# Designs tried in a protein design run: designed miniproteins, single chains, continued (2). Part 92

Each design is a single chain, and the fold is of that chain. pLDDT is the mean over its residues in the fold that is shown.

## One batch from the design tools (miniprotein)

Design m7387
Fold by ESMFold2-Fast:
Structure m7387 (fold): chain A 56 residues (1-56)
Amino acid sequence: MDRDRRVILVAENELAQGASREEAIRIAAEKTGVSQAYARRVVDAYEARRAAVLAA
């Protein structure tokens, strides 16, 4: 979903600016108009997917 991709991009941008993981999730949720719980699930799923690819 375009929404999930936008959440990930905002969160990664905030992390690159030195924000903590929790701050990045909060800011991504605010900027994309989703709940923090939703943003956290999207980021967690993305990280799990990346870990699986790197482990393969």
Scores: mean pLDDT 80

Design m7388
Fold by ESMFold2-Fast:
Structure m7388 (fold): chain A 63 residues (1-63)
Amino acid sequence: SPIDVELKKTFFEIVVGSERFIAERLLEKAEKEKDPEKAERLRKLAEENRRTAKELEEYIKSL
């Protein structure tokens, strides 16, 4: 139903925002991290969160 689609969109939009927020925090930690290996792990985690957000945004547009 239309209301079910709207609720699904709202839920995924919240998830997208959350994933982006987490990614930004991880990148900030990576910039302050002195250990190159640890910094790289943080950047990879941030990239994964941003990919998930982008895929969810594209999925929302398909609804």
Scores: mean pLDDT 87

Design m7389
Fold by ESMFold2-Fast:
Structure m7389 (fold): chain A 76 residues (1-76)
Amino acid sequence: SKQEEAERHLLYGEMALREGDFETALKHFKKAVELATDPKLLERVIEALRRMLEQTSDPVLKAEAEEIIKKAEEKL
C-alpha cells in the first residue's frame, strides 16, 4: 500500500540522517509525507526533520526541511 511505501521511506530517511546524508534523508522524508495518511507517521517525519535542523547550518537544507515539515503539518 502507499502507507507501507511511506513507512519504508521514513525508515530510509532515518538511516540516511544517522549517517549524516541530509540530502538523501530529505528525499526520503519528502516521499514519506507525500504518501502518508497516518498522523503518527507524519509526526515521526516532523520529529526527524527537527533533529536534522539542529545538526546542519546549510540554509538550503534548512529551507527544504522546513517546507517538508509544513507540508506534513498541513496533512495533520
Scores: mean pLDDT 88

Design m7391
Fold by ESMFold2-Fast:
Structure m7391 (fold): chain A 62 residues (1-62)
Amino acid sequence: SMEEGERLLNEFKEWLRKNVANLSPEEIGKLTKEFIEKNKELLSEEQIEEVQNFAVELIATR
């Protein structure tokens, strides 16, 4: 559902933000890809783009 997708996306973004200092750029990319693949049916195209952009931004600010 849309609500479940949004919740999962927000939880994943919060987790990444909390753990970014302990993760390599490659690990952030891999985890983001795995999250999208696992939750593909629950995520809109816009939400997939949002999480990809979020991961890129986190990597860029390191």
Scores: mean pLDDT 85

Design m7392
Fold by ESMFold2-Fast:
Structure m7392 (fold): chain A 56 residues (1-56)
Amino acid sequence: SAEKQAKGQELEQELREASKSREGLIALQTRLGLEPDGRIDDATWAALQARADALE
């Protein structure tokens, strides 16, 4: 539980940092298998939520 909570917090921080820069967001989208357009689209947001949900 604590380990999953720590990973969830790290993921949230990584997402926030990536969202602050277009290059970071593109790298995150590529890692998630999405089109790396540097925009937070519904598909990008859904993929991030799905990954976060998998940790819970």
Scores: mean pLDDT 68

Design m7393
Fold by ESMFold2-Fast:
Structure m7393 (fold): chain A 58 residues (1-58)
Amino acid sequence: MEERRKKLEEVAKNSKDPKLSKVAKLLSEGYSLREVAKKLGLSARETMELAKKVGEMV
């Protein structure tokens, strides 16, 4: 879904929350939630909560 990826990139660029921005960027690059958690050193729960918030913005 190219439009969704494009919106995720915009969330990453415009987000004032550094964690939200990083999660949105990695999701736009096609990484899974597990891969995002591993790359950012976040818990699975924290990553899911941030991804849910990003999804509500897209």
Scores: mean pLDDT 77

Design m7394
Fold by ESMFold2-Fast:
Structure m7394 (fold): chain A 85 residues (1-85)
Amino acid sequence: KKENLEKQVKALEKAIDFMERRIAALEKTGRVTPEQLERARQHLERARSYLEKAKEALKNGDVEKAEKYISEAVRHLQEAARALR
């Protein structure tokens, strides 16, 4: 399902960008602690790293690796969101 994985990659790019903007907004308002912001940023960087690996795997036709990297990116994005609660 290369087409479905390409759609997931685009959705993840938008979600990561949204999370980056949310972290910046929360930092300005002071609604979360510095420790929560640092944890969220660390997970967001991991999500970005896995997203880039997923893109490379798709470019190389490695659907199985792309699927695993997309899963890891989603997991880290969810952890970033949890850190901000």
Scores: mean pLDDT 86

Design m7395
Fold by ESMFold2-Fast:
Formats: C-alpha cells, structure tokens, sequence
Structure m7395 (fold): chain A 75 residues (1-75)
C-alpha cells in the first residue's frame, strides 16, 4: 500500500539523515533535503530548505522549480 511504501521511505530517509548531517552551506544538500520532505508530503519543511538553497545560489533553477511545486502543494 502507499502507506507502507511511505513508512519504508521514511525509515530509510531517517537512517540516511542519522548517518549524514545536512550541510547548511551546501546547496546540493539543501536541495536534496527539500526534495526528501516534498516526497514525504511535507511542503512546509521543503519550502524552508529550498529557500535556504536559494539564499546561497539565487540562480539555482532546480531549487526555484521545486519551491514553486511545494508552494502549490499548500494551495
């Protein structure tokens, strides 16, 4: 079921985050973390990470596109 798949994804993501700390100064790490939260259905958390990525690199198209998707998910 979708709920079972989400639980497995969440567990794997939790292990990954426990093993690898998010670097607040790395655009790629911030963008990947944003995608992770968006995949979990947590657009508010995703927005925070994409905004931080854009503070470091305002021209990052991937962060811009994903930020728009996360904002639309709140509508």
Amino acid sequence: SKATQEAVRHSVGGIFKAAVSVDPNDVESLTMTGKYYLDLGKPEEAIEYYEKALELDPNNEEAKENLEKAKKALE
Scores: mean pLDDT 70

Design m7396
Fold by ESMFold2-Fast:
Structure m7396 (fold): chain A 115 residues (1-115)
Amino acid sequence: SKKDKLKEILQRALEIAREGVALLEEMYKKYPDNEEIRRLLEEFRQVVEMLEQLLADPNATIDQALSVLDALIAVFERAVRIAKKLGDEEAASYFERMVEELRKLKEEVQKIKDE
């Protein structure tokens, strides 16, 4: 069903989000005085909570899924910028790949809406 496909996409987005938080937490341990990492980590955790709430909601809408995916893409794009500023090319490359994966997940949600 459309709802089952949406749930699978959101579950994958949550996996990506949790991995992103873990990597950003490792970066914060290396740069504990970096306020940009600290603030982004707080915002990232809020988006993870939004994803968890949406996955638990049997009435979750496609528009809510698109909104949360947009928020998740935005925090990953900010993570790319921070990693590049710090010269952490491996972290930047990882976050860039996750932005691309999330954009593909967003396209799949749009396809469900158009079916």
Scores: mean pLDDT 89

Design m7397
Fold by ESMFold2-Fast:
Structure m7397 (fold): chain A 59 residues (1-59)
Amino acid sequence: MKKEELQTKINKLRDELNKVARELEEASAAGDTERVRQLSAKMRELRNEIKKLEEELKK
């Protein structure tokens, strides 16, 4: 299994995660509970994907 391919996928997901995390921080600071809920769910999905790929890297 090629670490470079896994790393590329992880980097792409991290980019999306950072984008969502920024939006979540802004929504949280503004007290936008509905937006926080939506973004939190998206962030959790992205983190799960990243963890799955990182576990493959640990092999």
Scores: mean pLDDT 81

Design m7398
Fold by ESMFold2-Fast:
Structure m7398 (fold): chain A 120 residues (1-120)
Amino acid sequence: MEQDFLLAARAVAEALRRLYEKEGNPVFEEAARKLEELARGASEEPSEEDIERAYEIIERTYKALKAAGIFEEEDAVKISALVALARLLAERGASTEQLHRAVQEAARVLGLPGEISRLK
């Protein structure tokens, strides 16, 4: 789960970078950069502290987008990040259970209503 979460953080960063290229909002680029740096700096056995930092970066990005009133981009970030996360984990051989757990945790951090356990 912890290793899967760091892979998820990279997928979220990639999704945010693509949104920055499309929309030009610097919040996307800043968040992507921070998540990429965290993923690169993490050991093969990521610490609980590294996972908490990834959660903080994702949550802070969501709050910044919400505060800026960027409604369409906010939904695009959430959906694109979860799709990229599910795809990356599946490509790396994650089980269906691991995929659901990672996606649910990412959805929770991003403040999405309800459970998104069906993105496969």
Scores: mean pLDDT 56

Design m7399
Fold by ESMFold2-Fast:
Structure m7399 (fold): chain A 90 residues (1-90)
Amino acid sequence: MDSIMQAIDDTKSLIAQITDPAQIQQISPTIQRIASLAGIAPVTIQNADQAIAVLDQVQARISTLTPGRQQQVLTLVQQMQAQVRAILAQ
């Protein structure tokens, strides 16, 4: 649980560094998949603040998820961290 919460916090910090809306659109599908696994209804993600707000909702729901769903969320968050790091390295 602590590791997944930390991974989401680290990912939120990386997303906060994205200023280009086109780069947010590159990660939007992954955020939508994470949100769906956490039981969050589809949301509009147009900027970093909206992306971070969705991840805040995911963090609030982590304790309600099965261990298998928590692992799926962790895997997707780690994939998204790699995507955001690749974007920021350009």
Scores: mean pLDDT 84

Design m7400
Fold by ESMFold2-Fast:
Structure m7400 (fold): chain A 85 residues (1-85)
Amino acid sequence: SAARAEARRLEDEGRRAFIEGDYETAAAKFEEAIALDPSSAVAWHNLGVVYAKLGDNEKAIEALTKALELDPSNESARRNLERVK
């Protein structure tokens, strides 16, 4: 769908911002992506990592937990969740 295509574009923009160290922009882009496609385990995982970089461990736990609910096989999300608890 057009909404899912836009969500993937926002995820790509979020990853670029993260690589550049712009964690506030990265969080905003992943939040927009999730608003369009809340089933993206990748977007939830990336948002959790960004929140951890911003020091918001509570939001990081929520996002990483959601990523694992959507994809229980994601070892990276599980390891990141254990690091922020």
Scores: mean pLDDT 90

Design m7401
Fold by ESMFold2-Fast:
Structure m7401 (fold): chain A 56 residues (1-56)
Amino acid sequence: SMSPVQQLVLEGASLSVLAMHYFVEYKLTGDEEALKKAEELMERSLEIEKQFYALA
C-alpha cells in the first residue's frame, strides 16, 4: 500500500495530466464542455496539492 504522500502525488499528477488533455481538446475543437472539464479537473488537482503540503 502507498503512503498518503505518495497517493496524493499520484492523484494530483493524474488529474493535472487529464486536465491538460482536455485543454488540448478544447484548443483543437473549440468544445466548451472540454474546457469546463479541464477547469474542474485542475481545481481537484489543486485541492489535492493543498492536502500534500499539509502532510509534507
Scores: mean pLDDT 81

Design m7402
Fold by ESMFold2-Fast:
Structure m7402 (fold): chain A 80 residues (1-80)
Amino acid sequence: SKLEREIARLAAVAGLLMAGYDFEISLLEKRGGDPEKIEELRQKAEKLREVYRKIMEAFNKSPEEAEKILKEVRKELDKL
């Protein structure tokens, strides 16, 4: 369905963003980067993992509830 394709698309986007943050954190840790910046990125990555969980939960919801979740998820992803 169109809704299932949109859930899959948002999950892929969130996954790519998570990979990007994890990569940046790894580079900063290896190079002795700023601990404050590392912590900020870890908090963003954790928030992104919460968003990813919401996206996955949308598969198990009614279409109406799933659409509400996806609307919230889009707003949260725009901030990350």
Scores: mean pLDDT 85

Design m7403
Fold by ESMFold2-Fast:
Structure m7403 (fold): chain A 103 residues (1-103)
Amino acid sequence: SKKEEAKKYNEKGKELAKEGKYEEAIEYYEKAIKLDPNYAEAYNNLGEVLAKQGKELEAIEYYKKAIELDPNYAKAWENLGKVLKSLGRTEEAEKYFKKAKEL
């Protein structure tokens, strides 16, 4: 199924990201999202790589998309909090960390 293929691309993206191959990881996460546009984990993983590249505003948009698709995705709430804290948006970050802890 398209969802099974999306999971394989997501796993390949995770392997590449662990190796520091961020541009290649992005390509595989984008392939996963194209096959399954509701794949919350792939949006979150894409956000993580973008944050590693210093693309913090883009990372925020992908974490928000992951949360929209799966409001119980604790890691996406935590990641959103971390990026907001790095941008000095401390009060917003604390709200999202609290949400992640409640899940």
Scores: mean pLDDT 91

Design m7404
Fold by ESMFold2-Fast:
Order: C-alpha cells, then sequence, then structure tokens
Structure m7404 (fold): chain A 64 residues (1-64)
C-alpha cells in the first residue's frame, strides 16, 4: 500500500539523517527523502507524522 511505502521511506532515511556528518549531507538526504515521498504519493497527514519524528530527532521539517 502507499502507507507501507511511506513508512519504509521513513525507516530508511530517518536513521541516515540522525547520523549525518555535515549540513550539506543532511540537506542532500532530506532532498532525496522528499523526492521518494512525493513519488510514493505521501499525503499531508503522512508528511506531518514524519515531520513530527524529524523534530523529535532534532531535524528541521521537510517542505513538500
Amino acid sequence: SMEEKVEEIAKKYIPKLRNVRSAAELEQLKAEMKKDLIAAGATESQVEKINKKLLEAGIEKLKL
């Protein structure tokens, strides 16, 4: 399902985002995650849940 695809994207990218070594690497990974979320058809509600998890990890939210 689309929900499963969005959840798998979050599981793939959030650990990588938490372990980045530079601001440039962080922005590159955020851009890749954003592209994958758009391609998967992520809803505003799903993006909001991901953004909540990102904020809890100290990462600025995605803009779609």
Scores: mean pLDDT 80

Design m7405
Fold by ESMFold2-Fast:
Structure m7405 (fold): chain A 70 residues (1-70)
Amino acid sequence: MTAKDYYEKGKEYLNKKDYEKAIEYFEKALKLDPNYVEALENLAGAYAELGDDEKAEELLKKAKEIAEKE
């Protein structure tokens, strides 16, 4: 599977409101592509839905730093 395949699977679980599985697949996408901005943003969204606002903020900061370099 590619990083994009894992990202799309993560989005599928996010749409089903299975935030724990969404996190697993977004983390797999980021393991293959650590600079995958969209995966970082959606991973942050899943953590925010679970109430982990600190982790969500950390991930959004990382996504912004990567996007600003392009």
Scores: mean pLDDT 85

Design m7407
Fold by ESMFold2-Fast:
Structure m7407 (fold): chain A 69 residues (1-69)
Amino acid sequence: AKLEEVKKEKEKIKKIIEEEYEKALKEIEEAELPEEEKEKRKKLLEEQKEAFLAMVESIEKLEIERIKK
């Protein structure tokens, strides 16, 4: 039961990260900025999303290991 609860909680967090990423992407696309600046901001945003997802996955792995011990 606890293992599935951990997975569900982390999936919820990942969904929030994805939703915030999509919202920020839309804001960049709709901004009155040069295309080069938009591309830079999109790349930074993608890197931030990947970093947050990697952090969530690391926490999930640690919590699962704690439950298995």
Scores: mean pLDDT 81

Design m7408
Fold by ESMFold2-Fast:
Structure m7408 (fold): chain A 59 residues (1-59)
Amino acid sequence: AGITDAAEIASEVAKRWGREDLAKKLEEAIKNGDVQAAIEALQEFGRWFAEELGVRPPA
């Protein structure tokens, strides 16, 4: 349950940043109920977000 919520939020953030590719990957994992794919997509999201900003997200 919690991982689906996290993936949904990450998908919306990626989409708003113009990262439709990553958002689509997260949405597909959610739609298919693929927990492993969701975890992998969330890991990619976390790495991308940290590297892209070079710092923690604004609070």
Scores: mean pLDDT 75

Design m7409
Fold by ESMFold2-Fast:
Structure m7409 (fold): chain A 106 residues (1-106)
Amino acid sequence: PVTLTQSPSRVVAKVGDTVVITDTASEDLGTDVMWLFQKPGQGMRVVIGNATTRMPGVRSRITGSGSGTVYQLTISDVQEEDAGTYYSLSTKSYPPTFGQGSELIV
């Protein structure tokens, strides 16, 4: 199975900061990386699909980049509503693989 390693595991930000979460894959995934967001006590939702595709309703200040083995989620102009845990996910192999999660505190 693929291994996904996220960095940082925890970040404390102020409103207006830019936060970058990096995912390092154990093998080349091409564009087969999604980013999911979870508020405490809520279900996960996809915010970025296919490494770079922002999902409908997701704010333009949230962007995905990268290919091959290194992927980044960038949250610019951080707002309090962005606080929660972000997970990388690959479905390239079965079972699907999650990164360990990155907690954003605002």
Scores: mean pLDDT 85

Design m7410
Fold by ESMFold2-Fast:
Structure m7410 (fold): chain A 92 residues (1-92)
Amino acid sequence: SEAREAFEKGLEAFKKENYEEAIKYFDKAIELDPNFAQAYRLKGEAYKKLGNYKEALEYYVKDAMFLIKEALGIPVDVSEDLKELQKKAREE
């Protein structure tokens, strides 16, 4: 899978602490497979490493959404929840 290859390149960049490059590859993996939950999680982790906590939170929530959907088979809409979490992150 091209999505998996992009994800693996992102992991290599992440391990080398090239977080901006890692994000680029994780974005490519998500573009090729929008249900690639691991890519959302790692993209969030890369944003956290860069100090971009707002963006990190967005992608952690997306990863959690996919895990809940897969485990329970329930469609999850986190758009409003994400906005509330972003607001709370700014208040601290």
Scores: mean pLDDT 74

Design m7411
Fold by ESMFold2-Fast:
Structure m7411 (fold): chain A 61 residues (1-61)
Amino acid sequence: MKIDEKEIEAALYIIQGAVARNAGDTEGAAESYRKAAEIYEQMGDTELAEEWRKKADEAAA
């Protein structure tokens, strides 16, 4: 098992996005999910990056 700072940052943005969405902050949720996607892209995890961009777009809609 290997957890680095980027994985922790992505997880924190995902949690923040979920909290924002539950509070009705659609824009905050979308921004947090986009940041998570950007971190996964930097880690080379294209599949997760694409999934979180999709969730960000859904949150913004």
Scores: mean pLDDT 80

Design m7412
Fold by ESMFold2-Fast:
Structure m7412 (fold): chain A 69 residues (1-69)
Amino acid sequence: SSTIEAVLADLRKVFPGASDAELEEIRRLLEEGRVEEAIELVRKLAKRDGVSEETLKGLERGIRTAVED
């Protein structure tokens, strides 16, 4: 999905230290509609990399939108 690809591009930009394996796990969860699990992984990356609450909320919105048909 082009919307899921846009989310992953934003994740790469926000988390330059994220591994390909971490991003592919998030992709898999989003493609399966496992939105809350994908958000939990993004929250773990945010905690690791010191990302702000405001940025995290923006990513959560993008993720929820990307899973909508």
Scores: mean pLDDT 81

Design m7413
Fold by ESMFold2-Fast:
Formats: sequence, C-alpha cells, structure tokens
Structure m7413 (fold): chain A 55 residues (1-55)
Amino acid sequence: SLEELKAQIEELYEKNKETGDESDQRALIRALHELAALDEEAAEALMKELQSKAR
C-alpha cells in the first residue's frame, strides 16, 4: 500500500512536470496528502528525492 502510493506519486510528479496541467497538479497534491497522513516523514523524504532527480 505505502509502496504503491509512493510509486503513484512518482508517476504523477513526472506527469505533472511534462503537462503542467492543473488536474495533474491536484492529483499529485491529493496523493501527497494521503502519504503524509500515513507517514509525514516518508512524504517529505520522497519530495526531497524527486527534487534531486529533477536536476
């Protein structure tokens, strides 16, 4: 469940970078909120990882 959610967030992050679409941004935000509700540190760590990969 957590691993599946993290994979979905990574997919949504890449999609949002490609499209810049508002609906994709909302989907990403919702998924991040779900992860943060389950494990706030995991959500923060994932965002830092994705930011590093974006360079």
Scores: mean pLDDT 77

Design m7414
Fold by ESMFold2-Fast:
Structure m7414 (fold): chain A 97 residues (1-97)
Amino acid sequence: MNKKELEAEVLIALTEMILGVVRSIAESYKKQGKEEIAKLVEEYRDKLEAETGPLIEKARQLIKEGKYDEALKVAEQALRITMDGVKELEKKIKELE
């Protein structure tokens, strides 16, 4: 098995997992009656999904083509965007609490 193929698939899965966690956080804030924070989290989720969706699709296509070096680079970009977005979101939530 190609190591870079596995690494690319793991980074794609990690990106999708983090986006799923952000969705769960929005639902948690809604249950607490913190609708303003919940809306902020949902807006960041939508923005991150819009930015990373095309990159995830491109990485998957590159894996199918056997272009594992390029797939890994694109998957790393998607994860970086997701992590940077989560960090910015955490800062904004802290300002509202």
Scores: mean pLDDT 87

Design m7415
Fold by ESMFold2-Fast:
Structure m7415 (fold): chain A 58 residues (1-58)
Amino acid sequence: DAAQKKKIQEEIRKLVSRLVAAEIRAIAYAETDPALAQRYREEAAALRKQIEELEKKM
């Protein structure tokens, strides 16, 4: 169904945007604040899992 696919695609787009931001933050803080970098890495991992689950429903 096109409407359902569109909704999922929009959710994936939003999650991908958040994932990219988290990955960039993790890299940016790797040297100056490793604890904060690790937190962003964990956030990115959780977002990747959510995206993967949604993509499998497409």
Scores: mean pLDDT 85

Design m7416
Fold by ESMFold2-Fast:
Structure m7416 (fold): chain A 58 residues (1-58)
Amino acid sequence: MMSKIEQARELFRQGLEAERRGDGQRAADLYFQAADLLRDVDPEAARSLRRMGEEARR
């Protein structure tokens, strides 16, 4: 089974791909999902991902 960290990494990769395609809303959704997975495991990474999501949806 994939760990929460592994799942978050995959969501982050998909978010970067969405940004490259110009889909900021999709990228934001993916970054927020990754942040939620890391909330209890790596709170600092979760905060960084939430900031990236906020920036991507602008």
Scores: mean pLDDT 83

Design m7417
Fold by ESMFold2-Fast:
Structure m7417 (fold): chain A 98 residues (1-98)
Amino acid sequence: SLADLYLRAGESYYGQGKYDEAIKFYEKAIEIKPSARAYLNLGRAYLKKGDFDKAIEYYEKAIELDPTNKRAWYNLGIAYLKKGDVEKAEEYFKKAEA
């Protein structure tokens, strides 16, 4: 699908360290079809840019679409660790293990 093409383009830019371009393509994918994968990828790109609040926002959207996505719970924990919120990070790491 066109959404899958945009996701792949975003993943290619992410792999090159081009996080702003990756974000643009992930946003285009979400406009066509929201998915846990697209939100997870958006969160990871924002995490790499040091925008921990945006990373948290998109990881939360990923788990809203797929609460069984343990990787999204784990990455949410990492984002809170990066913000210095150890207690919240531990809470989300426990969710990832459930």
Scores: mean pLDDT 89

Design m7418
Fold by ESMFold2-Fast:
Structure m7418 (fold): chain A 66 residues (1-66)
Amino acid sequence: LTPEQEKEIKEALALIQIAVLRLAERHGVKLSPEARKYLEKAEQSLKEGNFDEALELATKALRIAD
């Protein structure tokens, strides 16, 4: 993979993981305060264009939420 392709994949994966957690909340799944903290940080990193950090934080939120 080229660095540009890797960036696009990381952005897409972060978006998918964030969407899954937000959809879970909409369907009545109560996220822990820790999972929510990482989810909010992931969303912020994504807005800032920091896709590596966004993916790492989103993955951590998803792991804690299980």
Scores: mean pLDDT 83

Design m7419
Fold by ESMFold2-Fast:
Structure m7419 (fold): chain A 88 residues (1-88)
Amino acid sequence: MEEEVQELKKRIERMKEELDGLEAYVNARDNLTPEERLQLETDLALIAMEAAVGLRIAKEKNLPEEIIKDFEEVLDRAAELSRRVRAK
């Protein structure tokens, strides 16, 4: 369990770092090209998919609430950024 929790924490940290980079990219631009929107939507969909799978596993294994909330935060951030990307 400790090793599984450590691996999930690393995955969460990586996803948060990826979201930070994507958010900075979107914030630096007033408009996005169709190609940039497609790439950003693809990257966000992959992060959301990974976070959703991680959340399901965390709930099934009754992992600490902190891990569950971290996955939910990643999903919420990805959804919000996806909405912002579609608006540009």
Scores: mean pLDDT 85

Design m7421
Fold by ESMFold2-Fast:
Structure m7421 (fold): chain A 63 residues (1-63)
Amino acid sequence: SSEEQEYRQKGIEYLNEAMLYISEGKKEEAEEYFKKAVEYLRKSGDPNVEKIEEILQKLLEIV
């Protein structure tokens, strides 16, 4: 549906923002935006959301 596409786009946008914060060493802001990204990807019905969440959590541990 178009709603699922909108949620996916928002999830990707938040993920891009989070990655920018990671590059700046801003771990707290990155964590906030990763949570937003996961929320919207989950709403989009993305079957890989749990794996994505795991990868992002591991990334935060090494920043």
Scores: mean pLDDT 84

Design m7422
Fold by ESMFold2-Fast:
Structure m7422 (fold): chain A 94 residues (1-94)
Amino acid sequence: EKEAEIFEKAAEEVRKLAEKSKNPHTRQVLEQIAELLRKAAEAYRKGDKVTASNLAVAAILLGIGGYLDSKDPEDQKILKEAIEIVSKAMKEAD
């Protein structure tokens, strides 16, 4: 898989996780993570690996912030899964 395709796939997986949450704040965080991953894929297509890496790190930090702010165990589980998706995409793109 090309790096851009890896991040497009990760963005789609995170977008589907947003549909599982009933909490509007958690859904918004997941939608923002998916958008950052789409921007990372675009950066990879342009050969800008530094911007792509920075966007992926921003996505992880946003996920961690959402996890720490959440009081709902189900939303925490969804956010943790999103963080794992981003982390795996970064390792596969390496």
Scores: mean pLDDT 86

Design m7423
Fold by ESMFold2-Fast:
Structure m7423 (fold): chain A 87 residues (1-87)
Amino acid sequence: AEELREKGRKAFEEGNYEEAVKYYTEAISQSSGKERIELEADLAAAYLKLGEYNKAVGWTLRAIGDAIELNDEEGLKYVRDKLKEAL
């Protein structure tokens, strides 16, 4: 999961948002808890860069909901900061 997340992050930084979506999606399938929340935010940011606004909103709401359920304040901050980065 961590290796896939790192590949996704590298792709995102290089502007390869479609590749980032692919790696983040695979990483999410192998993750849980706080790491999954961060990956959901990473995926939302990648979709936002692709102009896939409906998908970006969907994943953002899921990340926020999961973070609230787990009482993960750091996760909520990560979601906020990641979206600001993508804006």
Scores: mean pLDDT 84

